# Designs tried in a protein design run: designed miniproteins, single chains. Part 100

Each design is a single chain, and the fold is of that chain. pLDDT is the mean over its residues in the fold that is shown.

## One batch from the design tools (miniprotein)

Design m3687
Fold by ESMFold2-Fast:
Structure m3687 (fold): chain A 86 residues (1-86)
Amino acid sequence: MILKEDDYLTPLHKQAVEEAKKLTDEEMKELIDRVIERAKQLGLENILSKAEEYKKLLDETKDENQRIMIKAQILLIERVLDALEK
């Protein structure tokens, strides 16, 4: 539902959607695994839980637009982790 919304997204969300469209499934799997590992190392259980949830949704989702929105959410989690490591 909310993952299909484009018009109300911030510039960061729109940028993440654009980046998600360019990612291959192989690159996305690598990104998800790195995000999960980083969340574990930082002890960020809420972020880890969300990353695992989006990984599951991505595996279950066949709609290309929904997959792109899920990929964008994973990219946003990576941005949050980058901010927290500084």
Scores: mean pLDDT 74

Design m3688
Fold by ESMFold2-Fast:
Order: C-alpha cells, then structure tokens, then sequence
Structure m3688 (fold): chain A 96 residues (1-96)
C-alpha cells in the first residue's frame, strides 16, 4: 500500500541520517533513487525531497558514486516534476 511504502521510506530515512557507515548510506540511497519511479506520486515526491535534502550533505566520494545511479534512474522516470528535480540535484552535486 502507499501508506506502507511511505512508512518504509520514513524508517529508511531515519537510518540514513543516523548511520556513519558509507556502504549502508549508499544502499539506502539506492532505495530512495528507485522510489523516484514509484507508482504513487506522493512516494515519488517524498523520495525527491529526501534526495534534495540529504544527498548534498554526503561526502564528495559518496556524491560521485550516486550521480551515475540517479542518471540511470532518469532514463526510466516518467514524472516530469521528479525528473526536473533529479536533474537539478545532479547539476548541484557535479558543481561541488
């Protein structure tokens, strides 16, 4: 259900913010990137919000690792609002 997916993303976001382990952060980040193409618009927008708020705060090495994953996701994203937000995030991360 949408509520269950939102709850799962909320739990993952709490772990993402609390962890100091880079591999755990990257694994959770992939989950958020996958959620950009979720069937529910609210889930897609929430995932985009998390990406914009959290990813620029990661180390330069983690940001560099995430850029190609977001670019790959953009090839299958059909929501133009989410795609625009993901493109803006890539530009921000590439300029740092």
Amino acid sequence: SQAARMAHINTANRIFQATTNQQTQLAIAQGFINALNDSFPSVRQYAADILQQQFPRLSPASQAALIPLIQAALAVITDPSVAARAQALIAQMQSG
Scores: mean pLDDT 84

Design m3689
Fold by ESMFold2-Fast:
Parts: structure tokens; C-alpha cells; sequence
Structure m3689 (fold): chain A 57 residues (1-57)
């Protein structure tokens, strides 16, 4: 369901944002994830979050 997809993206984004120390990178990720989620592109939003986490860990 769309509601469950949005929740998963928000949870994953919240976790990723806590690990990103650079404020500009954090803002960029948040903006891009929100734009993808607003367009129903949840898979792309999750992929973007995963790529951001790979750079931190």
C-alpha cells in the first residue's frame, strides 16, 4: 500500500539523516528523497538512501 511505502521511506530516511554529519549533504538527501516519494518513486528513494549510507559506513 502507498501508506506503508511512505512509512518505510520516512523511517529509512530518518536513520540515514542521523548518520550524515555534513549539513548540506543531509539537506540534499532529504530534499531528493521527499521529491521521489511525492512522485510515488519509493524504490528510487530507498536506493538513494542506501547509496548515501554506503558513503557513511
Amino acid sequence: SSSENIHEVLVRASEALKKIKDEEERKKLEKEVMQLAAQGRYDEALELIDKALEKVE
Scores: mean pLDDT 77

Design m3690
Fold by ESMFold2-Fast:
Structure m3690 (fold): chain A 69 residues (1-69)
Amino acid sequence: DAAAERERWRLVGEQSLKAGIEALEKGDYEKAAVYFRSAADSYRRAGDTEFAEQAENLAKEAEELLKKK
């Protein structure tokens, strides 16, 4: 069921996004970047292109912060 599969990927994306935000708040920029990239991939699989782009941008921000540590 393609609809059920898309919904599962959306939920995975939401969980990864939340984990990324929590890691970012703790200053764990490496984990934050990994989680945000996982969220972006999951949202793309769900067909949520806009959320995927937002998660990709968050990953880039976390990667930039990691370079300054």
Scores: mean pLDDT 84

Design m3691
Fold by ESMFold2-Fast:
Structure m3691 (fold): chain A 80 residues (1-80)
Amino acid sequence: MHPYFKQGIIELMKGNLLGAQEAFKKAIEENPNFAEAHYFLGAVLVNQGKLDLAKEEFKKALELNPNFTEAKNELQKLLD
């Protein structure tokens, strides 16, 4: 169970990008190898226009889970 990750999803669903970012960062602080938390942090950063930071987070998600198709697709969009 990852309470900060769940909080991040709830904040993202509400459109609270700052709240989502903070919650996903806390999820990563508890588990730095949490591929899904890096992926959703990347998605939040894209919505904030922070594309270079988003690329780093999607790369980290893909490094942690090489079969993470969603992270690979989002990273490819930012590299094209």
Scores: mean pLDDT 85

Design m3692
Fold by ESMFold2-Fast:
Structure m3692 (fold): chain A 120 residues (1-120)
Amino acid sequence: MEEAEKLNEEGKKLLNEEKYEEAIKLYEEAIKIDPNNAQAWLNLGNAYLELKKYEKAIEAYEKAIKIDPNNAQAWLNLGVAYLALKKYEKAIEYAEKALEIDPNNVLAENVLELAKEALE
């Protein structure tokens, strides 16, 4: 737990420095120690999203929401990843779920609008 939290914190520092591949390695080690750490799965997904590895980002976010289904950020980022993959119906579904949890999330509203416009 404490070791996994330290790895997750160091990973966040690397993520802020745009060292995405290095951050991923630390998040993977954190997850090996504590596979139920929703925050580590969310951060792993964020690192993959920044690298435009959308399918891997989706897998990580799906793990995060399975552990913590009220994490609006994980639902939002699933919507972002599906929007990037041009899977507009799924992007709408997950953006709406993020807005159900956090109704004032402007980015989720933007994802929803962009995905709906793409289906017109």
Scores: mean pLDDT 88

Design m3693
Fold by ESMFold2-Fast:
Structure m3693 (fold): chain A 69 residues (1-69)
Amino acid sequence: VRKLVEEAVRLIRQAEEYAKKGDYEKAIQLYNEAITLLEQAKAANPAYSEDLDLLIESVEEKRKEIEEK
């Protein structure tokens, strides 16, 4: 679980850097990968569901902002 969340956070940071550089396609791909890892972490430990749902929602909002550009 911890490794999945750590990797997802790294992907989110990379996606933010690509978005800042204007590479929205790459940023969206990295956000999608991060969401997948967070969903896997949530399935592996449902006790973290609330915190993980909030993080997933935040990532989905950031992805939506880029998709609207």
Scores: mean pLDDT 80

Design m3694
Fold by ESMFold2-Fast:
Structure m3694 (fold): chain A 57 residues (1-57)
Amino acid sequence: AARERRKAAIDAYLRAHREEPVTQREIADALGISVATVSRLLRELTAEREAAWAAAA
């Protein structure tokens, strides 16, 4: 539950700032979580995006 909520928050933050480069530190600061947590969740989001892209291809 908390993990999925944080993943959704990170994805929403990236979409809101899609025209600007965003660092893991900025996401961590904005969401009040650790950089290590952001790094882990970003890796999961990237894997999910790659899997979705592969399924669509």
Scores: mean pLDDT 75

Design m3695
Fold by ESMFold2-Fast:
Structure m3695 (fold): chain A 76 residues (1-76)
Amino acid sequence: MIKYDPEEAKRVIETAKELIKQAEEALKNGDFQTAARYIVAAYVAATAASLLGDEEGFQEVLEKARKVSEELDKKI
């Protein structure tokens, strides 16, 4: 199992938030494939952070990713 590491979890959540920002920019530029890729990467990073001990950060990233995914769904 992944070892509990809340300091690393916090850094992983920061990475996930950056991925969400990249997804938002890609969506704004009409690059829906790139936006979808960043959303998936953000979910993976957030899940890893949850396993490392940052459930609050995980929930925050999920809500942000959900909003971007909802906008993508309207354009697909």
Scores: mean pLDDT 79

Design m3696
Fold by ESMFold2-Fast:
Structure m3696 (fold): chain A 72 residues (1-72)
Amino acid sequence: SRAERLLAEARAAAAKYEELKDSEDKEKILKAIAAALRAIGAAIEAYLLAKKGEVSLETAEEALRVAGGKLV
């Protein structure tokens, strides 16, 4: 489903953030920030789809946990 794709996108972006977040390279730091924003965006989209009844609330909550838990 679209929600499962958004969850996968959030997970991939959060993993990229974890890879790059401790870099001293300004370019890698900017890429980490971009990955964090992408994960958050995917999680928000999944949540909005769940609110419309187009996706399971459980999938949206998982996407939010992935974005919040790894990016804070």
Scores: mean pLDDT 74

Design m3698
Fold by ESMFold2-Fast:
Formats: sequence, C-alpha cells, structure tokens
Structure m3698 (fold): chain A 97 residues (1-97)
Amino acid sequence: FKGLSKEQLVAEGRADLEAARELAEEIKEIKKKYLEGKISKEEAKRKIASLYTAGMLNLIAAIELYEAAGDEEGVREAREELEEIRKIYKEAEELLE
C-alpha cells in the first residue's frame, strides 16, 4: 500500500467490502435457482465455490486495507461480513450434499 493516502486505503477497502457483499448475494441467488430446479447440483456447487473464493479474497483485502488505514470500524465491518459469507457458504454446502 506504498503511496496510498489513508482516504484512498479506506475507499479501496470499502470497494472490496461492497464487492464481497455482492458476491454473497450471488451465492444466495444460485442457491435459489438450484431450489427452483433451474440449474444442476454440479453447476450450483461449482458456481458457489467460485463466488465464495472471490468473496473471501475481497474480504481479506478489505481487512488489510482498513488495518493499514487504522480504520477500526472498517475492520470490524469486514470481519462481520467474513463471518456472514462463511455462514452462507456452509448453509449452501449442506443443501448441496
């Protein structure tokens, strides 16, 4: 993060956090499509795993950016979202077993 201002670090952290929230919603939509019979179990598993991995990477980046900025509130928010996406993934994984 060399050369980034505190404001830029917070802005990038927010963007990564928002991207992760969108990915979490996409996991829910894939789960819904599977329950509606619109996609196969194999396709749902593949898509959800991919979305979860991307969401986790965005949240780890957001935490690092907020920590570098000294934004304790941003760190807490990103950690809460990390717990939520893990819960969403676990519920989807249990459904698809």
Scores: mean pLDDT 88

Design m3699
Fold by ESMFold2-Fast:
Structure m3699 (fold): chain A 70 residues (1-70)
Amino acid sequence: SLDEAFAAEAPAAVEAARALIEEMRETELSESEYAARAAAARLLIALAAPADPEAAAEARRELDEVEAEL
């Protein structure tokens, strides 16, 4: 089913979101580059949330923390 396909990809989506968040933390980027990475991370977290709500919530917390520092 589509839900099973999304569940199979959830770990990869969480890892991709965390990689974007880490890049935002470690790299000096332009305002538009930060916005693009934040938007991509939000979409990946939203995609993963139904299958892995705990990992998605942790990634969301990390994204919110990084955005608060910008």
Scores: mean pLDDT 79

Design m3700
Fold by ESMFold2-Fast:
Structure m3700 (fold): chain A 70 residues (1-70)
Amino acid sequence: SSPPPSPLERRVFQLIKQATQQGRALTASEIAKQLGVSQSSVSRALRRLVERGALEYIPGKGYRLSPQAR
């Protein structure tokens, strides 16, 4: 079984959930700026959330909630 989501993973997930509800996708750079953390840390959190099936990557737009997590 996968470990529980980190505090950063939870913040990233909530931010993307709000953006998805507004019809938007967010890039790692946008998330890093909004949360005041490194883009590298955000990219690792995004990768884990995609691996869990919580998020999907949309080419040219960024990350949004997976249909399975809506």
Scores: mean pLDDT 82

Design m3701
Fold by ESMFold2-Fast:
Structure m3701 (fold): chain A 78 residues (1-78)
Amino acid sequence: MSPEERIQRLREHARRAREEGDLVSAAESYFELGKVLAEAGQYDEAVQAYDQAAELARQAGDDQLAKQAEQNRDQVKS
């Protein structure tokens, strides 16, 4: 799967999870999206994805995922 195909699939998964109220799945999808976007050099979009992952993870009570998303966000080259 190309980076573009993976990004599109992850955005669709994140959107669906949010619509279903599945905060954990949404946070995980945004976290993976941020990682793929950073690998693709799309740093501004990666930061936004990690910020969404951290917020959704906090709402779900997943402090570990929230911390990982915040740490990865800070490591994104701007």
Scores: mean pLDDT 83

Design m3702
Fold by ESMFold2-Fast:
Structure m3702 (fold): chain A 81 residues (1-81)
Amino acid sequence: SMEEEFEKLIAETKKLIEELKARRPDDPRVQQVIEAAKKNIELAEKYRDTDPEKALRLYKSAVILVENELKRIDLEEAKRQ
């Protein structure tokens, strides 16, 4: 169901946020990405009942933001190895 997809995306975003915090606890850029992802979740929740397709896009955007930041960190760490 669409409700199950929303809950899955929220759970994935929260999991990835905890990974970002663990890897870069005091990085201002990481904190900015986390705040942007949280804002997308808040906006998605607002549209959940009125525009579920827009809510889905916003939840997916939150996941993509944190995934892209983790990929950036992986690339930075690879350059130091």
Scores: mean pLDDT 88

Design m3703
Fold by ESMFold2-Fast:
Structure m3703 (fold): chain A 58 residues (1-58)
Amino acid sequence: GSLSEQIAKLIGRILRIIGEILDLERRIERGENVEENKRKIKELEEEKKKLMEELRSL
Protein backbone atom coordinates (compact mmCIF):
# COMPACT_ATOMS: atom_id res chain seq x y z
CA GLY A 1 0.00 0.00 0.00
CA SER A 2 2.43 2.58 -1.38
CA LEU A 3 0.37 5.61 -2.56
CA SER A 4 1.03 7.74 0.58
CA GLU A 5 4.72 6.70 0.43
CA GLN A 6 4.90 7.68 -3.27
CA ILE A 7 3.28 11.07 -2.49
CA ALA A 8 5.76 11.63 0.39
CA LYS A 9 8.68 10.67 -1.89
CA LEU A 10 7.56 13.09 -4.63
CA ILE A 11 7.04 15.94 -2.14
CA GLY A 12 10.49 15.23 -0.63
CA ARG A 13 12.14 15.36 -4.07
CA ILE A 14 10.31 18.60 -4.96
CA LEU A 15 11.40 20.25 -1.67
CA ARG A 16 15.02 19.13 -2.24
CA ILE A 17 14.98 20.67 -5.73
CA ILE A 18 13.55 23.96 -4.32
CA GLY A 19 16.42 23.99 -1.78
CA GLU A 20 19.00 23.42 -4.55
CA ILE A 21 17.51 26.26 -6.64
CA LEU A 22 17.68 28.63 -3.64
CA ASP A 23 21.34 27.66 -3.05
CA LEU A 24 22.20 28.30 -6.71
CA GLU A 25 20.36 31.67 -6.66
CA ARG A 26 22.46 32.72 -3.62
CA ARG A 27 25.65 31.72 -5.48
CA ILE A 28 24.56 33.75 -8.53
CA GLU A 29 23.95 36.79 -6.24
CA ARG A 30 27.61 36.39 -5.12
CA GLY A 31 28.83 36.20 -8.74
CA GLU A 32 29.81 32.50 -8.48
CA ASN A 33 29.74 30.51 -11.76
CA VAL A 34 26.76 32.61 -12.90
CA GLU A 35 26.16 31.10 -16.38
CA GLU A 36 26.64 27.47 -15.20
CA ASN A 37 24.39 28.01 -12.16
CA LYS A 38 21.69 29.64 -14.35
CA ARG A 39 21.78 26.53 -16.58
CA LYS A 40 21.49 24.25 -13.53
CA ILE A 41 18.49 26.22 -12.21
CA LYS A 42 16.79 25.82 -15.61
CA GLU A 43 17.35 22.02 -15.50
CA LEU A 44 16.11 21.82 -11.88
CA GLU A 45 12.97 23.87 -12.74
CA GLU A 46 12.14 21.40 -15.55
CA GLU A 47 12.69 18.42 -13.19
CA LYS A 48 10.48 20.10 -10.55
CA LYS A 49 7.76 20.70 -13.18
CA LYS A 50 7.75 16.99 -14.13
CA LEU A 51 7.56 15.88 -10.47
CA MET A 52 4.69 18.32 -9.80
CA GLU A 53 2.84 16.93 -12.84
CA GLU A 54 3.37 13.36 -11.48
CA LEU A 55 2.06 14.47 -8.06
CA ARG A 56 -1.05 16.06 -9.65
CA SER A 57 -1.71 12.81 -11.58
CA LEU A 58 -1.92 10.76 -8.35
Scores: mean pLDDT 87

Design m3704
Fold by ESMFold2-Fast:
Structure m3704 (fold): chain A 59 residues (1-59)
Amino acid sequence: MDFVVEELAPLVGREVAEEVVRLLEEGRYDDAFRLLSEAVGPERARSMVEGAALFLELS
């Protein structure tokens, strides 16, 4: 899971990246999307959530 945090931290900051990963692990995709949308915008947030969720599902 640290891998996803390290991928997101340069874009949104480590604290937000850790919160997003926790929300995704809990299946709270809507909350993760809201946090990312505020930081990077909705288009980029959607791509990031889909990528992170796919990685977590495969891990």
Scores: mean pLDDT 73

Design m3705
Fold by ESMFold2-Fast:
Structure m3705 (fold): chain A 110 residues (1-110)
Amino acid sequence: SKVKANELIRKGLEYLQQGKYDEAIKYFEEALKLDPDNADAWIGLARAYLQKGEYEKAVEYAEKAVKLRPDDPQAWEILAEAYRKLGDEEKAKFWEEKARQVRQREVDAI
């Protein structure tokens, strides 16, 4: 089932890149039915809802991704943007600074 889940995630990411957010959501939801612990599918779902302006759902799904993969700056970046859009500047700044520090270390590291 994980191979099929990964194929669905790949298609979901292609739809996200095309701005086809509802199609992307369907693919990520199908992937999560096969592999509910797939952090990439939760990140994809969170990103799709963020792009649709459904910020509370973006937070909910990004938090699921953080629980599964705590050190992934992609989920933190989604949380920062979603909280900023919701007007929670304090939480937005927290996640933004955390993601920035990790990304800056990636640039400084080989």
Scores: mean pLDDT 86

Design m3706
Fold by ESMFold2-Fast:
Structure m3706 (fold): chain A 63 residues (1-63)
Amino acid sequence: DERNKKIKEIVGKVLGIPVSDIDLNKTFYELGGNGITAVSLRRALEKEFGVDIPLSKVSDKIG
């Protein structure tokens, strides 16, 4: 899935971890995210997909 590939790349860049370590069945916080990196994730997703994502939604599964 093209979308899931881009999500993995964005999360990997935001968290500074390899794309191979990104499990889309985990929440952003389970992957090592926190409130500060969640703001960076939101901005990156807005830039890539043109959507405004509330910080509360980063607690959901990312895939």
Scores: mean pLDDT 72

Design m3707
Fold by ESMFold2-Fast:
Structure m3707 (fold): chain A 100 residues (1-100)
Amino acid sequence: LSEEEKAALEAAIAALEARLAKDPTDYVAWLALGQYYLQLGKYEEAVEYYTRAIRLLREQDPDSPLLAVALRNLAEALEKLGKTEEAERLREEARRIEAA
């Protein structure tokens, strides 16, 4: 990432954190936060934020196509952390959702 790209991501993260402080059930904001941390190479934080987003998606909008996207992104972060078996289980779940 360039310094400009990193600064833009950090500004976006700060805005999302402010948003989530007001509405912690905003799964779109949790998904975006996970994506930005994944881009920054902060895989532990990305896993935490994607996990929160997936929980909220299952609760509020279980038929959303964003659920499969979130599961695949969580799997990528887990794979970066060496949690290969957990990542593959999530990819299989995403494939089943996309096939339905």
Scores: mean pLDDT 85

Design m3708
Fold by ESMFold2-Fast:
Structure m3708 (fold): chain A 60 residues (1-60)
Amino acid sequence: SALDRALAGLRAAVAAGSPAGVAAAVHELTKLGMSREEALARAREFGASEEQLAAAERFL
């Protein structure tokens, strides 16, 4: 599904260490109907750094 692909993209962005990539992936999840809170929780679950989470919050 589109949601499964977006979640895979978030995992990849977190693993790559990209703040911009995590922000883009979180934004994509919210476009697919996920809440801001849930999308950020998923990023934290996948091991996102404080810098990656701050970047995602600035773009939501």
Scores: mean pLDDT 83

Design m3709
Fold by ESMFold2-Fast:
Structure m3709 (fold): chain A 67 residues (1-67)
Amino acid sequence: MDVEEIVKEVEKRLEEKGYSEEVKEEAIEYARLLAEEFKDTMSKEQIVEAALSLAEALEKAKKKKEE
């Protein structure tokens, strides 16, 4: 599994959604961890989707804290 290919895909999708830099960095780091630890149990698509789900949760949490 190519960790850098996964990271690039996650970064591209996060940029398309306009997420904050902090959220993008967290999601990319999570994608790297999943690719390294779970390469035998998760597909590239599953890792990308997991990282994007984390990014959405973090973005929503950030907006809630700014209330």
Scores: mean pLDDT 78

Design m3710
Fold by ESMFold2-Fast:
Structure m3710 (fold): chain A 65 residues (1-65)
Amino acid sequence: AEEHLERGKQLYAEGKYEEAVDHYKRAIELDPENAEAHLNLAAAYSKLGKFAEAVRWGKKAVELR
């Protein structure tokens, strides 16, 4: 779980937002209650212009806290 979260952060920093989304989704599959992974997924979707997805995953992050 943490490994995919950290890889996602690396890819996000490199501007590889689609690849970051994939790794954040894998982090969530392994740890569905990881609020940080949900928040980072929302941020990556926002960078891709997928604002509906960004809002959805951001709400999930807030619900987990």
Scores: mean pLDDT 83

Design m3711
Fold by ESMFold2-Fast:
Structure m3711 (fold): chain A 64 residues (1-64)
Amino acid sequence: DEALQKAIDYLNKGIEYYKQGNKEEAIKSFEEARKAAEADTAHPNLGKSIAKRAKKLIEEVKKE
């Protein structure tokens, strides 16, 4: 529950940094989102989905 909220907060923070052109902060925030989502054992399907999205966003930012 708490881990899932933290993952969503980091995901949103990463998106804002990316919009501002702060790629380093965006990647860092997406990594934190992935870690928080993977730590969530209460909602395994939702945690997996968020972690997968965070990983994809990290890859997209790194390609630029």
Scores: mean pLDDT 78

Design m3713
Fold by ESMFold2-Fast:
Structure m3713 (fold): chain A 75 residues (1-75)
Amino acid sequence: SEELAERVRQRLLENGFSQDVADAARRAVIESGGDPVEAGAIVKDILMNEYGYPELTADMIAEVVRKVIEEILSE
């Protein structure tokens, strides 16, 4: 959902994450159809391969994105 993707993006920005992370998460939500686990895997891939993030940092951000999606879907 495009609405879910924008909500995830805004929540990451509100939590102090960078524009790169917020934009990667938005793309991942759209590509995954809103599945938290798949979105997390896609965010990790984008951050590592397009933005050069270390694997550990990308894993931590992917876990945050998964939790944010789950929180929004529970509202």
Scores: mean pLDDT 87

Design m3714
Fold by ESMFold2-Fast:
Formats: C-alpha cells, sequence, structure tokens
Structure m3714 (fold): chain A 65 residues (1-65)
C-alpha cells in the first residue's frame, strides 16, 4: 500500500506539471491558432481530471493505513 501511495503521488505531480504545460501552450496558441489552443485546453482539462482522480485515490489509500 505504501508503494501504491508513492506511485499515486508521483503520477499526480506529473499530471499537475502536464496540465500547467498544456494550459501555457493553449494560451500561446490562442495568439496564432485558436483551434490548436482549444485542443491544448482539452488535453489540459484531461490532465487536471486525472490529478483529481489520483487525489481521491490517495485519500482512500491513506484511510487504509
Amino acid sequence: MEEEIERARAERARAGDEAVTLYNKSKEAQKINPELAKKYQEEADKAQDRMDELTRRIGELLKRL
């Protein structure tokens, strides 16, 4: 279980970094190509959803300790 919590925390951190990177790419793309900006925003939203899911999973695993 500790290894699962560590893996989930690492994945959550990666998802957070990915979301920030994609939001920044979306913002830059809006100046040139709004369709590309929308695509990056959709990918960023997916990364944020993954982060929220991992946060919930970590909470459940911690209750098992």
Scores: mean pLDDT 82

Design m3715
Fold by ESMFold2-Fast:
Formats: sequence, structure tokens, C-alpha cells
Structure m3715 (fold): chain A 91 residues (1-91)
Amino acid sequence: SLQKAREYYNKGLQAFLEGKYEEAIEYYEKAISLAPDDSYLTAMAYINLALAYLKLGKYEEAIEYANKAIESDPSLAGLAMMIIAEARKAK
């Protein structure tokens, strides 16, 4: 399960780099579903979900997932807050 979760997370990263943000979202969601108890993977996937939604102009979803990243790993608060600020400015 964890190995498959990491595989889908990496597929999400590749899709994101290719500008395929909807595809990246699907891969990140699949990664979380396969290893929901891995707080590190989950927090990183939430940050990347927030960034993908930001790229799609889905500002409410970007803020939602950035907050979920903070809940999963408070050490990501700085990065998550930057994403929230960008989403709020772009509205």
C-alpha cells in the first residue's frame, strides 16, 4: 500500500510538472487513499493538491487543502500560509 501510494504521488508530481493539474489532483488523491496514516506523505500530497487547485484558479479548494496540510504536519504552516495568501490575492 505505501509503495503504491508513493508511486501515485510521484505520478502526480510528473503530471503537475507537465501542466496536467486535474490529472495531478487525481494521482495525489489516490496516493492519500492508499496510505492515509502516513502523515508525511499525506501532508505533502495536500500541499501539492493546494498548488494544483491554485493553478486551476480553484482558490477555495487551494485554501482548504493548504489548511489540511497544516493539520497533517504543522511544520508545513509557512508554505501552506503562502499558498493561502496567493489564493486570497487572486480572487
Scores: mean pLDDT 87

Design m3716
Fold by ESMFold2-Fast:
Structure m3716 (fold): chain A 69 residues (1-69)
Amino acid sequence: DAEAFLARIDEVLAPVLAAAPERWRPLIERTAALLRRLAELYLRSREEAEREAAAREPALLAEAEAAKA
């Protein structure tokens, strides 16, 4: 679950943000934004992979043809 994954990132970052001085907050915020961005990209890939897992038999043929590209 995307939201669960993002929540996990926030949980890890919460103590870091609490301990970090305001001077370093922009850097931490940028890092958090990057991690969220990567999580979003991973989710899109996950959705495709889940579909492929469900359709494993026809996916084998499709993958053979996709590998040609």
Scores: mean pLDDT 70

Design m3717
Fold by ESMFold2-Fast:
Formats: C-alpha cells, sequence, structure tokens
Structure m3717 (fold): chain A 73 residues (1-73)
C-alpha cells in the first residue's frame, strides 16, 4: 500500500512521520512545511490518498537528491 511504502521510505531516510489533517489555510501549511525542513518530519493525512502520494513523492525526491550528492563524491 502507499502508506506502507511511505513509512518504509521515511524510516530509511531518517524522517519522522506525523499524521495530521490536511491544512485548512496557507499559514497552517507554512508551519508544517517549516517543521518538516527543520526537524526532518514528513506530514500527511492517512485518510487522504493525494496527501499520502504527495508525501511519498517528497521522500522519493529527497532520496534521489542524496544519491546524486553521493555520486559526485
Amino acid sequence: SLLEEVKKLAEELGYKIVETERPSDLAEYGILLKNAIENKEIYYDPEDEESVRFALSVLRQIKLAREDVAARR
């Protein structure tokens, strides 16, 4: 499942999963994004498939970026 894939990839990359409702406004979204960047946290609503897919996409991009940096060394 998408949830299982997100959980496995987050653990592999050292990101903590925080389950929360989709933000209702832009200010709330900004707070979650700041926390994700500063604390290595990934946020998603488990009841929202698009939220889960987006979290998975973000984690995949983080993995690719780390692999790209490693390949240049």
Scores: mean pLDDT 74

Design m3718
Fold by ESMFold2-Fast:
Structure m3718 (fold): chain A 72 residues (1-72)
Amino acid sequence: MLEEAEAALPHGEEVDPALAEAVRTIVEGVRAGLPPEEVVRRAADILVEKMGMPREVAERIATELVEAVVRS
């Protein structure tokens, strides 16, 4: 909340570093054999914290990212 308020800008183009961190967490979790549900929760938390997304939206995006990584 406090840190997100400081960096609350409508520049979606610069959110790429946060997505990279989320993907990194997903790849590590999948390789470690964690259930997709646990990996989704961790990735969603990063998206909420760094991108300021609502929890529900972050979980949906994280689920899609996990599915893409598992499918590859």
Scores: mean pLDDT 72

Design m3719
Fold by ESMFold2-Fast:
Structure m3719 (fold): chain A 91 residues (1-91)
Amino acid sequence: SRAEEAARRAEEAGREGIRAAEAGDAEAAIEAAERVREAREEAMRALREAETIEEVARAIGAVLLAIGSGIGAGLAARRAGLEEAARKAEE
């Protein structure tokens, strides 16, 4: 459940980051990148707290999705010339 919530937040933040980059909104792009990072940290926490194979698999999926969301937002920011947002999203 926590992993699923982290995955949803990562996807939402990734989409927000892409939209912000396309609009040239550096502040919004940075905020979206920070949200992706927070979602990844939550997914990592879910992984550490996982007690079953199913929970581990779900948490790993959430971590990978958050990484992918960060990459997508980072690429969009880089294309828009928003270097700080790109660095934060790609962390």
Scores: mean pLDDT 85

Design m3720
Fold by ESMFold2-Fast:
Structure m3720 (fold): chain A 58 residues (1-58)
Amino acid sequence: MPSREELARQAVEYSEQGLEAYERGDLETARRHFEEAARYARQSRVEESREAARREAE
């Protein structure tokens, strides 16, 4: 199960690959990478909320 940190790292990596593709003019590849980055970023936020709830559950 990926941690919040792993999901955030994936989001950054996909965002960087998206920017590289965009600079190359490969807009289709850039779009796919940005969509994956957004997906991992959202998942990271969900996991952060779960981590906070887990701490409160003692």
Scores: mean pLDDT 76

Design m3721
Fold by ESMFold2-Fast:
Structure m3721 (fold): chain A 89 residues (1-89)
Amino acid sequence: MKEEAEELIRKAEQSFKEGNYEEALDYYFRAIEKYIESGDIEGAVRALKLAEEVLKKAPPELQAYGQDRIRRAVDLLREKIEEERKKRS
């Protein structure tokens, strides 16, 4: 899971550098999902911030798509953080 998430981050970074904002967003959101599944909250938060940076530079036609995906990712992250808080360790 971690290696898959890291590979997705590298693909997202490359797509972003090439100006392929839609592809970069897709790779970042996939990475966020993999980090959440593996319990890597820090990795998921970092990937989410990178996706937000891409969206800020993305063209208007991608804004609704990107905002929806970010909202879903934030919701999943909040659920995972709440689970970790319940452990109270």
Scores: mean pLDDT 81

Design m3722
Fold by ESMFold2-Fast:
Structure m3722 (fold): chain A 62 residues (1-62)
Amino acid sequence: LRPTDESIDVGIAEIVVGVARLLANQGKVEEAIELLEEYAKRFSGEARRILEEELERLKERA
């Protein structure tokens, strides 16, 4: 069990998704979208995919 840079990025992406979901549940959908977009630009690979998948889901609701 050794975290790599990719493993850390995926972990951060999962946390960001959780925070974005909380914001959306509070009616702050636009803030959630901005948060996801900012991190999606900073990450690549699976971490970016996780963020982009949630971003698409939230944009469908907005």
Scores: mean pLDDT 78

